Designed miniproteins, single chains, continued (4). Designs and how they scored, part 22

Each design is a single chain, and the fold is of that chain. pLDDT is the mean over its residues in the fold that is shown.

## One batch from the design tools (miniprotein)

Design m12742
Fold by ESMFold2-Fast:
Structure m12742 (fold): chain A 87 residues (1-87)
Amino acid sequence: GGQRAADAALAVAARIVELAGQRSPGVDLVVDRLRRAADLALQGDYEKAAKILKDLAKLVSRGGPQSVVDALDEAAKVALEAAENAK
């Protein structure tokens, strides 16, 4: 389980890299956090994965693009739905 939540987190990472023009320290940090969320989702730790995604959405909402905030919120929703389905 958790493959859909992991795929959603990695899709957000790909979008961020595309929008930001590949590599920067800030982009690398956010991508690393998204890869961590994907890893947690693959391990079945959906609640921690969702927390990382929501924390990133809050951070990006303070001055980043709304499209990234929306993608992070959708990925967090997928992780929370995986947590519900695992019960």
Scores: mean pLDDT 79

Design m12743
Fold by ESMFold2-Fast:
Structure m12743 (fold): chain A 86 residues (1-86)
Amino acid sequence: GPPPPLSEEEIKDLENARTIESYLLAGILDMERLKKLIDSIKNPELLKQLKEFAERMAERLKDTVPEHAKQLEEIKKYIDEKLKKL
């Protein structure tokens, strides 16, 4: 059927997810801030999308910026652990 209108909570989750993606794309790897933003997201589908995004970025960066790739893998693991607890 037609999609229901987005709630304010759903909009907030989308904004937070987009902020995380922007930080990862910009190479801004403030691990404490990223983990707090991840903790604020309630939608498990958005968490899955962020996990896949971080995984693809880590794979692309592993040979050029291995230290960044390791931090992205840490973010991926953090999201995976959060998903297992949901």
Scores: mean pLDDT 80

Design m12744
Fold by ESMFold2-Fast:
Order: C-alpha cells, then sequence, then structure tokens
Structure m12744 (fold): chain A 74 residues (1-74)
C-alpha cells in the first residue's frame, strides 16, 4: 500500500471518528478519549511501516476502533 493510499484511508477513518464524536454522550467520553488515543498510536505505526501486510493489519485494527467509537455514539 502506498503512503498516499494510507493517508487517504486515515483521513476517511478520521472523518468517521469526528462525526461519531458529536454524538458520544458525556458518560462515555473517557472511553472515547482512550479509543481516540489508540487510533492515533496505530496511525503513527501505519505511517512509519513499510510492510504492506503490517499496514493492512494496522488499518483493520483502526477500523475496529472506529466501530467501537460508533457504538459509544449509539
Amino acid sequence: MSREEIEEKLEELRKEIEEAMRRVPSSQFDAFVELAAEFTRLAREARASEDPEEQERLLKEMERIVEEIKRLAE
């Protein structure tokens, strides 16, 4: 996966997080902050990686975190 493809995917996932954040109740905000921090860590690892298999694994993990954030917003 190219650097440009990773950045495009990260931007898409980031937009989903920002949309979900507006709907997260205050009682779940601590959980949201922890998930957002984990997403940021994985995004840095994906940008630093040159291994396509690792990049794909990290992107799938980030997609899982986005889905968890969306569940907090429900």
Scores: mean pLDDT 82

Design m12745
Fold by ESMFold2-Fast:
Structure m12745 (fold): chain A 99 residues (1-99)
Amino acid sequence: DEARRAEVRAELDRLVAEGRLSPEAAEYLFQGEEALLAGDYESAVRYFGQALLELGVDEALVQAATKVALEQIRNKSPADAEAKAVGAALAAAFEARLR
């Protein structure tokens, strides 16, 4: 919701100010969340993948995680599976910033 969006935005802005996150990575994370809200799970996964690459996560790991998430979205119909796959991608993007 709006409060959660404001919290995410504030955290991203703080990390950019601290030099721990590039403005580009922050933009990808924000765009991923906007895509989630629009129900565009494929774009959300792709934006989170780009954020992970900007945060220095290994390309092969990002490609593998993105492929799994997209397969869940395309092959398994339930919204729970889609939400879980996208949620995992978002969590991985945030965890990568701690590295």
Scores: mean pLDDT 68

Design m12746
Fold by ESMFold2-Fast:
Structure m12746 (fold): chain A 80 residues (1-80)
Amino acid sequence: MKEKEELRRKAARLSMAAGIGLIAADYLNVPEAAEKFREALKLAQEALTAIDNGDYETARKLIEEAQKKLDEAFALLNAA
């Protein structure tokens, strides 16, 4: 129960951050960052699906990959 809620919160936060980042990247005209934010958003959404299916191991891996893409996106945005 607690693990499901924790993973769901992490995936939801990543999805929100990626969505906000995508708007910021579009506003600042940084297409490379926008693409990484789209990748992070997709991975976060896939993680939520894995959680709903009870596949917490897959969800953790997708959350880690989403975080990596989000970090790459912010690095590109900060370099612009």
Scores: mean pLDDT 86

Design m12747
Fold by ESMFold2-Fast:
Structure m12747 (fold): chain A 83 residues (1-83)
Amino acid sequence: MSEEELDEALERFERDFAQTVAYLKTILSPEQFAQLQPYIARVRAELERARAAKTVEEKEEALRRLQAAVGELQAALKEVLAD
């Protein structure tokens, strides 16, 4: 992807992620949501790193880290919902 496409994708992801977190707060118990907080925090941290990246290589690396963080959050959500 171009740098512009990467930046637009990150902005879209940030908006969609904020909506997803808000939705999870409505469907999960406070205890279930608390279990997801570390994973949500990691996704937010990787988003900030991606936004701070100066080169395409740094942005692509940050995107890979972001995808990994999202995967971990999804796995944690499945565990929380299984109980």
Scores: mean pLDDT 82

Design m12748
Fold by ESMFold2-Fast:
Structure m12748 (fold): chain A 85 residues (1-85)
Amino acid sequence: LPPPIDGAAAAKRIAEAVEKATGLKASARVSRDRRQTRIDVYVEGRLVAHVRITPDGLEVEPLPDAPEEVKEAVRKAADELNKEL
């Protein structure tokens, strides 16, 4: 079976990719709201982006106040994961 998108594994990979790209401490958490699974991405303890798990793959929703370099790092991390799915 192709693995379903494992939110916890995706969160870990996004956090590692963002740390590597920015040099800042990053973490990510899986959040469930009703029937929607989402990854909340934090840099230095601050929420910077949501990554939605959709049937079409991962979709990045950056927060307006996040630095542009951080937004770009999250987008690249999600794009690389989507290529593996």
Scores: mean pLDDT 76

Design m12749
Fold by ESMFold2-Fast:
Order: sequence, then C-alpha cells, then structure tokens
Structure m12749 (fold): chain A 118 residues (1-118)
Amino acid sequence: MKKLTDEELIDHLVETLRKALESLPDPLAAGRAVLEAMRAFYEANRDKLSPEQREIVERFIEEMQALLDAGEFTPERFAELVRKMARELLKVEGDKGLDFFVQMASRMLQAIAGLKAA
C-alpha cells in the first residue's frame, strides 16, 4: 500500500466523511449523531488528552453544535470543521495528534454508518 502523506490522509478521511454525510437523506440528524458520538468519545478519553487536544476538540464540538442550532449544518461546512480540527491536532501533537484524529474520524464514520443501517 502506498504510504499517504499527513495532508493526503487528512484530505482522504475528510472527503470520506463528507461523502458519507451527503449519502444520507437527513443531514441534520446525521450531524447530531456525529456530535453525540464525538461528545461520547471526548468524555471517554478526556483524562488521556493534553490541554491543547482538549481545547481543539471542545472548540470543534462547540462549532458543530452552533451549526446544528442555526440550521446551517451542511456536508461542506462539516468537512471544513473536521479539516480544521485535524490540521490543528497535527500542528500541536504531530503524529500523536494525527493518530487521535484518525480515531475520531473512525467514530464519526461509525455514527454515520449506524444511521444508514436504520
């Protein structure tokens, strides 16, 4: 398998999430499911996170909630928030931040897949 660069991996995961969200009939319900999955993941791992990682994830959760509350949640806006979070994590923690982002992206994809199965 060709080893992706950090930016190529981020772009691949972000596009995978955006397309998965676009495939659902109700993007607001999908956005809420993703937000709840992220809140659960964050609470389960909060004690293992650096202060910088906590700040980045908390900001992402707050920005997601704001978009959902405003009725402005779209796959494109979601993709931009996810990309921003991924890049901030990579910048602050390097490979450790990227590994943590991959875990979060996997949890988001699982939440979206659960909605598709319902």
Scores: mean pLDDT 81

Design m12750
Fold by ESMFold2-Fast:
Structure m12750 (fold): chain A 70 residues (1-70)
Amino acid sequence: MAEDIYWATRLGAAVSSPEEIEAARAELEELKSEMPEELVEAALKGLEEGEALRETVSKEEVLEEYRKLV
């Protein structure tokens, strides 16, 4: 589901290295023709927001946020 992909990619990006985030973004661009547009948009939004979180919050703070969702 798009929402699940959004939260998964946001968490993944927030705890990944900048190099890993760029690799994931490149892979999503390649998968645009093979995946529903809704899922690609959700994943790209998650990556963008997760990358922003890396600059402003600790990994522990991100994990605590996700703990409240599950």
Scores: mean pLDDT 72

Design m12751
Fold by ESMFold2-Fast:
Structure m12751 (fold): chain A 80 residues (1-80)
Amino acid sequence: SLFNKFSELENELLIISVNESGEKKKKAEELLTRGVKTTLTFAVDFALLKREGAPKEEFEKLEKKYEEEIEKFLKEYEKE
């Protein structure tokens, strides 16, 4: 699934950030930081919608937005 691919990528980036040096380490750290921020932003937004009792349609919009951000992130990683 898209979420599994993202989780696997975050784990790969973490391993690279610990074991590599120079440009590889720096790129992995930058990508990992961006990935973590994306996940945290989604988690916060989801929790807020749940707390406010938002309708199902708002959760579906948020999930789609998160999937689109993950897809962009994965495409950027594949280019580098």
Scores: mean pLDDT 79

Design m12752
Fold by ESMFold2-Fast:
Structure m12752 (fold): chain A 69 residues (1-69)
Amino acid sequence: ITPEQEEEIREGVGEIAAAVALVDARRYKSQGNEEKAQEAVEWGKRLIEKSGVSPEAQERLKAELEAAV
C-alpha cells in the first residue's frame, strides 16, 4: 500500500467517524437527550483525532459535530 493510499484511507475513516457521530448526536438531540448527544460529539472528536486526518480536516469535522448540538 502506498503513502497516498494510506492518506486517502485515513481521510475516509475520519469522514465516516464524523458522519456516524453526527447521526447519533442529532438522534439523541431529537429525543431530548442532550447529555448523550454531547457524548456522541465528544466520542466523534476523539475518533477523528485518532484517524490521522489532516489538522485542517480535523478542525472542519469537529466544527460540524459541534454545530449538531
Scores: mean pLDDT 78

Design m12753
Fold by ESMFold2-Fast:
Structure m12753 (fold): chain A 97 residues (1-97)
Amino acid sequence: MKVYSREEALERLKKGEKPIEITPPDPSLVEEYLRKALEAARQGKVDEAIENLTKAFLAALVRGDLETARLVRKASQALVDGNIDEAIRLIEEALKR
């Protein structure tokens, strides 16, 4: 997800300015992102669901919750594959953690 050249990334680090969206998501927002992804998936808003699952994945990694991150990644893949029912089930499983 980093599209910066190696030199641009180093200049941003030298300025104390990290890339615009490198701020780690709040780990407490994992459930909030998952809930938004679940609602979007239920409404057929696949792109919105994938965006919220991506945020949940990054937040889960920051939390160190590799099992939740793995479930979220599988849910994102299910949405890409058009399997909305499987994605919903995986999101609900992640929310129970």
Scores: mean pLDDT 72

Design m12754
Fold by ESMFold2-Fast:
Formats: sequence, C-alpha cells, structure tokens
Structure m12754 (fold): chain A 86 residues (1-86)
Amino acid sequence: ASPEVKKLLENVDKVPIIPLMEAVMGWSQKEIAERLGISQSTVSTLLALADDPEFAEDVSRISVGALSEEEALERLERALRALRAR
C-alpha cells in the first residue's frame, strides 16, 4: 500500500465526526484538517469515499475496526484508484 493509503487508514476513524464539524461548527475542510492535525487532501478524500455508495460500506467497516489492517489497506487502495479514475 502507498503512503497515501496508509494515511487514509490512520484517519478513517475520523470520518463520522467530519460531517458533524461541518454541519454543527460551520468549519471548512481546511479548518477541520488543521483541528485534526491532518492534510486537507486527506479530509477531502475520506469524505469523497464515505459519500460514495460504492465505498461507503467499506469505509464504515474500516472506521469501526471490522477489517484486518491488510484487508483495510487493500480496500482503501482499490477505492482510491477507482475514485481517481473518475
């Protein structure tokens, strides 16, 4: 897995709180990224994957630790490639 996919895995647990930060606090993705200590591109990619019906179930399962690290990395790598191919 690429370093980018590893960063997604490290931060996938934050996916449920990002929409709450946007809706309740009115924060931009840049402000959320600064608050969480991650890149804005990581926030944007996580939201795009979570909002996509093709990947939302995998993102949800990974965020709650339902998949092994190897399975999670493989699924995130596939999802990221598919998302970027659009």
Scores: mean pLDDT 80

Design m12755
Fold by ESMFold2-Fast:
Structure m12755 (fold): chain A 65 residues (1-65)
Amino acid sequence: SMELDAFEAFLRMLGTVSGEKIELEVEGDKITIYVESKDEKVRKTVEKLAEQLEEVTGMKVEIVY
C-alpha cells in the first residue's frame, strides 16, 4: 500500500538524518519513535518527519527521547 511504502521510506530517511540508532514501535494506530539523541537539531528534524509520517499514515506518532 502507499502508506506502507511511505513508512519504509520514512524509516530510511530517519536513520540517515540522525546518524544514531532509532527504534520504532507500532501498536494498533500508534507509532512510537525512540531517539537517544540530545542534539536539538536532530530532535527538531525528527519532530518534523514525525509530523509528516502522522499526516501520511493517519496514525498517532509519539517521540520518546
Scores: mean pLDDT 71

Design m12756
Fold by ESMFold2-Fast:
Structure m12756 (fold): chain A 55 residues (1-55)
Amino acid sequence: SLTEEQKQAIADDFRALLLAGKTIGEAADEVAKKYGVSRETALQAAIDALEKAEP
């Protein structure tokens, strides 16, 4: 399972990719590749971390 630190890093990278003009799918794929997890796992981790930041 991912640590809270890894989830935050995933969320930060995901947000940066979205700001650079990537789609949600593209951002999730790049983050998944970087952390060696599935696209689904990366997307879920990013959403979880972002939800905690903005309840």
Scores: mean pLDDT 77

Design m12757
Fold by ESMFold2-Fast:
Structure m12757 (fold): chain A 74 residues (1-74)
Amino acid sequence: MLSEEEVIARVKAHEDARLQKRIDELNTAIEEALSGDEETRQEALKRAQEVIDEINKDIEGGKGNYELGKKLAE
């Protein structure tokens, strides 16, 4: 059986992977904002804000990250 410390380390690694996916989505939206015209920039900024809102919700809520990670791990 895994020790409590090993379980915590695995959960952290899984959370880091989830956060990296969100960061990749945000970076894509930023690149679209930088390469597009004014209208494309406005749409890309709106998309970036939605991704930031999801990250903040997961971090501050805590529960969303736990439940999402549990479902995606299976």
Scores: mean pLDDT 68

Design m12758
Fold by ESMFold2-Fast:
Structure m12758 (fold): chain A 95 residues (1-95)
Amino acid sequence: MGTPVLRLDPSLPVREQLEALLRQAITAVVNDDKAGLEQVKAQLEELIARHKDDPEAVELAREMIQVLDDYLAGKITPEEAVARLRELLERLRAM
């Protein structure tokens, strides 16, 4: 089954948007939903463009994109990708 990619509400706090995208990315990796991962990546790029004045959010979003790119390129395993995304989620929650 494909990962249900919900369009994020841009009025939500950026931390809430990042948490939703992290959860979607983890689910998409577990399901090997590459199309869902490309949609998450596109939403992360839009988030960076909208929140360029929030350097911590931009940095975390760029690190998420890097994990997704490494997974899509076959450089890391699904297990490693999920582990890295979970580490980013814990870092987000500590912000």
Scores: mean pLDDT 82

Design m12759
Fold by ESMFold2-Fast:
Structure m12759 (fold): chain A 76 residues (1-76)
Amino acid sequence: SEIDEIKEKLVEAWQKIKDQIDENTTKEQIIEMLSKESGIPKEKIEELEKQGVIQIRKNPLGTKPYWEVLINFGFK
């Protein structure tokens, strides 16, 4: 499905950008970097986060990569 293709592209984008993240990187910058790497519009990524399909949050341990991008595959 289109949504599963989007989720897969976001996983691949996160794996590529996570090494570029520093302690000063903002959530808005993460979304921009994911959009640029995946080709998915920022508005779509923001919509998916609001729907709970993806979660973008600070790493609770405060260690690299400083942020977590969690993608919900097959949640029923």
Scores: mean pLDDT 81

Design m12760
Fold by ESMFold2-Fast:
Structure m12760 (fold): chain A 63 residues (1-63)
Amino acid sequence: GEGARKAAEEALAGPGGPGAASAAYEGSKHNDSVFGGRAGAQAAADAGDEESAAAMRRGKELG
């Protein structure tokens, strides 16, 4: 919803650019899933992609 778009716009304006924006949008689309958003953010962080992990967490916060 609206939160996914806002998170993506915020990420695009940040240092992560389009990649982080894409991750934020996709992560937020699964915010209503029991294992969406959070699991994706943890997987990204484990892979060393802290920018995408932060963007996904931001998307979850915005809903």
Scores: mean pLDDT 58

Design m12761
Fold by ESMFold2-Fast:
Structure m12761 (fold): chain A 89 residues (1-89)
Amino acid sequence: MVEEARKLAEEAAEAAIAGDIEKANELYQRLVDLILEAREAGDEEAVREILRALLEASERIAEALPLSPEERAEAAARLAAARERLAAL
């Protein structure tokens, strides 16, 4: 599960950076499903690792994309919130 999630997160980042937003969204939906499966199983360590992989992928996307100042500020706020949530786990 965790290894599959890491691969999906990397593929989602690559798709987003390449401009294939539809593929990136499909891969993110699969990642959300894996998080829900890990939560249902009570595997808190797997949930943390999958969320970490998703955060790292999101940070990579934000750094690589030519974002407007407004989009960059929104991305930064979302990443900060995700980082705080991960730290609270």
Scores: mean pLDDT 76

Design m12762
Fold by ESMFold2-Fast:
Structure m12762 (fold): chain A 67 residues (1-67)
Amino acid sequence: SEADLREEIGKLALKLQAIGFALSLGGTGTASDAKVNGTEGTVVVTADGEKYKLTQKASGEVTVEKL
């Protein structure tokens, strides 16, 4: 459905954002565990051997937490 397609596009966008973040640190990244809940999304990225959780809020704010 269109709703399912929008959700999958949202997850892909989160993964691309996470990879972009990892590249900004001068490394390579693997994006995983992308989840969308309403207007918020989370994704886990591994960059330079460290794991980070990125959260995108409904406001467009992105927060980063080292795991």
Scores: mean pLDDT 70

Design m12763
Fold by ESMFold2-Fast:
Structure m12763 (fold): chain A 87 residues (1-87)
Amino acid sequence: SMLEEAKKLMEEVFKLAKELAKDAKTPEEIYLAVVQAALELKLPEELIEALEQAVSEYFGLEPPVPLKPVDPKLLEIAKELLKKYFG
């Protein structure tokens, strides 16, 4: 399904982000690593916006303005993966 494919892509983002943020200790550094990883892996804008919103909401950061409302199911997947890799 589309959601299973999105989860797989987001999991690869968090694996790469973990490597990019190996020395990171702040939420802001984690946010930048996740965005960088998503861009490097060429994720669709919808998934990048879901990841940006998930990290921002999870750590209490100011989220960027999305191009469109984020799918709540994508947001939930992103938050669960964020917790798994950075929680």
Scores: mean pLDDT 82

Design m12764
Fold by ESMFold2-Fast:
Structure m12764 (fold): chain A 71 residues (1-71)
Amino acid sequence: MEEKKEIERVIKSLRDLAELFEKKGYTEAAEVLRKAIEEIQKLYDEGASAEEIRNVAREALKKVQEILDKK
């Protein structure tokens, strides 16, 4: 039950961050986060491990950071 709450919090945080980036005009970063949320939800429904879900979130955040660091 606690792990489910943590995963729900991760999804909410990514969704809030995507909304923030969209409002700031970082559309590409927001899109990466939305795709990660869909993948996390699918993995969660399929009974994937918390580690796999964390890896998807981590990779998405890393990709977002790379997009924001573009010059």
Scores: mean pLDDT 79

Design m12765
Fold by ESMFold2-Fast:
Structure m12765 (fold): chain A 65 residues (1-65)
Amino acid sequence: SKAAEEAQKAGAAAASGNAAVAVREARLMTDLGADPEEGRKAAEAARQGDADAAAVHAKNMALSA
């Protein structure tokens, strides 16, 4: 699904330390019908540099879309 593709991109961006890309992908996943609360948490974790937390929340978004 489109949401799963964006979750993969968000996780990869977070793992590489690219918070801006991770935040953008989390917003796009929310627009595609993923849980907005998980999107907010993924974006916040990415902004704080917590790649592990960002990846967990991105996965939860993919499962909710």
Scores: mean pLDDT 68

Design m12766
Fold by ESMFold2-Fast:
Structure m12766 (fold): chain A 68 residues (1-68)
Amino acid sequence: MKTVEIDVEVHDKETIKGAFEWARKEGFKEVKFIVKKDGKVIVEETFSTEEDPEKVAEEIMKKAEEAL
């Protein structure tokens, strides 16, 4: 599979970054993050595994904060 879906509860930037780095290590080309808060989807975004993990984590955290 070239794309992986990762479901996360909103925790911290390091958790999101770690999940992204795991997907890259497993050889996925894209990661789709589905971020949930109290069982509701608040962020759904797809990123290339070639992107900077720090930048991806920052963007997801920003979108999650804006959705609350």
Scores: mean pLDDT 75

Design m12767
Fold by ESMFold2-Fast:
Order: sequence, then C-alpha cells, then structure tokens
Structure m12767 (fold): chain A 71 residues (1-71)
Amino acid sequence: MRLSSVSFDGPPGTFVGSVELRQEGDTVHITVTVVDEQGNVLGTGSGTVRPGESTTIRASDGSTLRVTLED
C-alpha cells in the first residue's frame, strides 16, 4: 500500500512522527502519531480509507492529516 499524497496541518512546532497502514478487508486503517521537535508524542489519530480515496484524520492534539491512498 502506498500513499499518493499527505498534507499535515497542526500548531507550530508539531510534526508527523509516524503514519501506519493496516489492511482490513477492502479498507485500510490509518494511524497517525503527532510529535514535537524533540520527538515527544503529543497526540494520535486514526481513520479508514479505500484504495483511490482520500480521508482527513484528526489527532487528539487537534492536528489534522489529509491522506490519499493509491489503488
């Protein structure tokens, strides 16, 4: 599975630490971890997407990640 695009929107000093993809039948479960400049975990979020589709994932810190999954 490959992501064709990833767009992050969060407060200053926040970054995407990891994006994990797990296939569940015909859908993919996406888990996002948001970190600070020192690598401390600030929040996590999850969502699901199908190949060829886009979704927006909201992390617990209020950051958002828009992802598109290749088919």
Scores: mean pLDDT 80

Design m12768
Fold by ESMFold2-Fast:
Structure m12768 (fold): chain A 77 residues (1-77)
Amino acid sequence: DPLFKKDIELYLSDTPEGKKFREEAKRVDKEISELVKKEDIDGLEELAAKYKDTNPLTSSVAELALAVVRTVLKSKE
């Protein structure tokens, strides 16, 4: 996800705010990974909706994961 990488680089190395973002990003990345492993469509939709206004990059990653899981599930039908 180039959008996620670009935003991280903008402040990751320059400010204390970057440290807080790194901590939150790690936490949410783990949550997304767990939902993907469970193929939890509802959980991924809720996560994307929850972060849509507060962390759009995290929401976008969750939406991408949701699209991938939906595609995989359709291929199994």
Scores: mean pLDDT 71

Design m12769
Fold by ESMFold2-Fast:
Structure m12769 (fold): chain A 64 residues (1-64)
Amino acid sequence: MSPKDQVFLAAGTAAIENMDTQSDEQVKQAAIDAGLEMGKKLGLSDEESIQQAQQAFDAVLANA
């Protein structure tokens, strides 16, 4: 699995875990925070990590 795929999954998992109890803005922030943490561990840039986290958040909302 690529670093980008790992960031996407981390962000998506955070979004799913928070979507029933928090606002959309809080869910998005949780997804971005999880993506940045995973990206930092994998050597991905903050810009790339945020992009993947935003895509994961959008995918979770689209399938909710």
Scores: mean pLDDT 83

Design m12770
Fold by ESMFold2-Fast:
Structure m12770 (fold): chain A 91 residues (1-91)
Amino acid sequence: GKKKEEEIKKLKELIKEIEKAKTREELIAQAEKVIKLILESESLPVTTKIGYALRLIGIIIDLEKLGMPLEEAKKEVIKLVEEIIKEIEKS
């Protein structure tokens, strides 16, 4: 449906922005945009939205407070966004 296609398009554009992120601040800004899109999603169940949002928040905490390397955090965020896209495609 149109809503699913729009959500997937926005998430794919955010993957490109995540890939371009050169700093922790840039990566966090893109991850926060992913969280917002997930929570506003009409294609995902509420429990699924909360689960993905919490996983993204966990990566942000690891990056900011627990010393996760930027490139590792980028890979984890991209992998999670790809998982979210597949979940929306199946909904």
Scores: mean pLDDT 87

Design m12771
Fold by ESMFold2-Fast:
Structure m12771 (fold): chain A 91 residues (1-91)
Amino acid sequence: SAKEKLRKAVSLLTAAQLIAIGTEEGLRLGLISREEALADVEAAEELVREAERLVEEVREELSEEEIKEMEEAIERARELVERVRRLVEEA
């Protein structure tokens, strides 16, 4: 159902944000290598892409408000992951 796909998209975006936060903290504390951090960021990027695909698949079944809220959630996750990618590339 559209609601099940939307819930999955939200879970994927949440997971991507948690990976990004954990990666940033791991780098800051020197607990992970740059190579490990890059792999984690790439995993988070894939989760954001999968969430985008799920939202697009059910777009026709969503209200304009739901579409806007999901696009804002995707953008927030993408911006966080991109910020952490830059930190990894500069490390």
Scores: mean pLDDT 89

Design m12772
Fold by ESMFold2-Fast:
Order: structure tokens, then sequence, then C-alpha cells
Structure m12772 (fold): chain A 77 residues (1-77)
């Protein structure tokens, strides 16, 4: 089982999501390349990670009272 958690300011939610995809790719042994702030590259990366997890990738998000976003990705390893 892999678990990747990233957090950042709510104002940088897109950057935090990009970091989650990069770290999840590293954990799954999947090359995640390109500008993940680009919607098309972001979607392609998500599809690759979902396939690498045999469709079992779960992503959850929460926002803290002090304006931080926390993103967690889990998959069987």
Amino acid sequence: MITVTVSGPLSEAEQTAAELLRKTGEALGVEVKGDLLDPEAHEEALEKLYEASNGKLKVSSSVTADGRVVLTATAPA
C-alpha cells in the first residue's frame, strides 16, 4: 500500500495537486512528465497513475481552518 500526502496554502492548490501527482508517480514507479499545471498534462498524468494502480488509486482532499489544502493519494503496492 502506498500513501502520499502533500499540503500547501489554498492559494497554491494547483501547485499542491501537481506535487501530489509527481510524488505518487515516484511511489508507483511511473514517469510523470511535463507541466502539471497544464490541464491536459494533469489529466494525462492522472490517467497513467490510475492505470498503474489497476484502477485502485484514491485521492482525497481536505481544507484546514487556517486555509491550507491537504491532499492524499492511496493505492495498493
Scores: mean pLDDT 79

Design m12773
Fold by ESMFold2-Fast:
Structure m12773 (fold): chain A 80 residues (1-80)
Amino acid sequence: APATAIMVYKNNPEGAAEDIRLLSEDPRVGGIIVVDAGSTDGTLETARKLAKESKIPVVVAEAESEEKVLEVLEEVLKKL
């Protein structure tokens, strides 16, 4: 079965874009979950744009801070 990739970003729009593109082309990856840890530099907007352009499902979720990332991820996983 294809794997789900889980990625966490804070203030890294270039890394988010590169990773989403790379993993979207990997035949072992069937879906991506991105959690933004409260970025202020356009990282979240970049991830959302790339999610819409992806060939595979990409879920983008927001956490208020790095400390809230695991809580947000748990809620996303419960809805899948």
Scores: mean pLDDT 85

Design m12774
Fold by ESMFold2-Fast:
Structure m12774 (fold): chain A 90 residues (1-90)
Amino acid sequence: SLEEKIKELQEKIKELQAQIREAQRNGDVATRRELMKELGKLLVELERVQIELTKKKYADAPEEEKQAILEELRRQLTEENNALLFSLQG
């Protein structure tokens, strides 16, 4: 299910965050850079799945309302993802 995919992606993201922090503590710039790329890919995939789930939830909503909800979700996810990535750049 989409919900199960979201949980799977969230767990992988948590694991990558821990690995990035470890690489940063060890001064391993190369490993940190590669893990940051993988994190970026997982965040894009998570956003895609969350948008798909939201589209399904609001399938019967008026088009104007549906577009407003999706635009707000994309905005929130972009802000959250950018904040996370910035926090890990140490």
Scores: mean pLDDT 87

Design m12775
Fold by ESMFold2-Fast:
Structure m12775 (fold): chain A 118 residues (1-118)
Amino acid sequence: SMHERLAKLFKEVDKNGDGTLTEEELAEFIVKVLNDESLELSPDFVELLKKEIEEGKLSEALLEMLIRLLAAGLVAAYGLSLEEAYELAFKTFDKDGDGKISEEERKELVELIKKKLK
């Protein structure tokens, strides 16, 4: 299942096994998700996300989808509730902890993802 595969990818990047990702590990997770054909993600979603990353941007809609994918991985990997997983996923993207993910924070993440895509 998608959840089972997301759990595997999450565990591969979560080097400490504590359910929290650094910005580097988050970027690695996103790269692995984009390259994993077995996840059966919408081709339109994958193409749009790759296009936005190449353009150095990340829209709020695609950000929300990435947060939900990370949350699904956390539920499957560590048995968190959906609510707990979403909160932890959001905090992983919210680099400064201010309760919002700014355009600048999104650009920093995109540059890191782009670098790992090579």
Scores: mean pLDDT 80

Design m12776
Fold by ESMFold2-Fast:
Structure m12776 (fold): chain A 73 residues (1-73)
Amino acid sequence: LEEQVQKLYEETVEEIAKELGLSKEQAKKGIEMALAGYSPREIAEKLGISVSTAKRIVKKAEELRKKIEELAK
């Protein structure tokens, strides 16, 4: 379970970096902030990205959360 969760997290970070043209560090920070409940505006401000890009990060974080919940069943 833990190994599968870590793999999903790493895959999600890579996907975000690739799709949104972000560095892996920006993608990691964005996902961490989104999972912690920060707003798209706060994420955009912290990472120096657009609010629309931050909203996409939040969407992917919610999808990651659902995948983790599915594995825990």
Scores: mean pLDDT 80

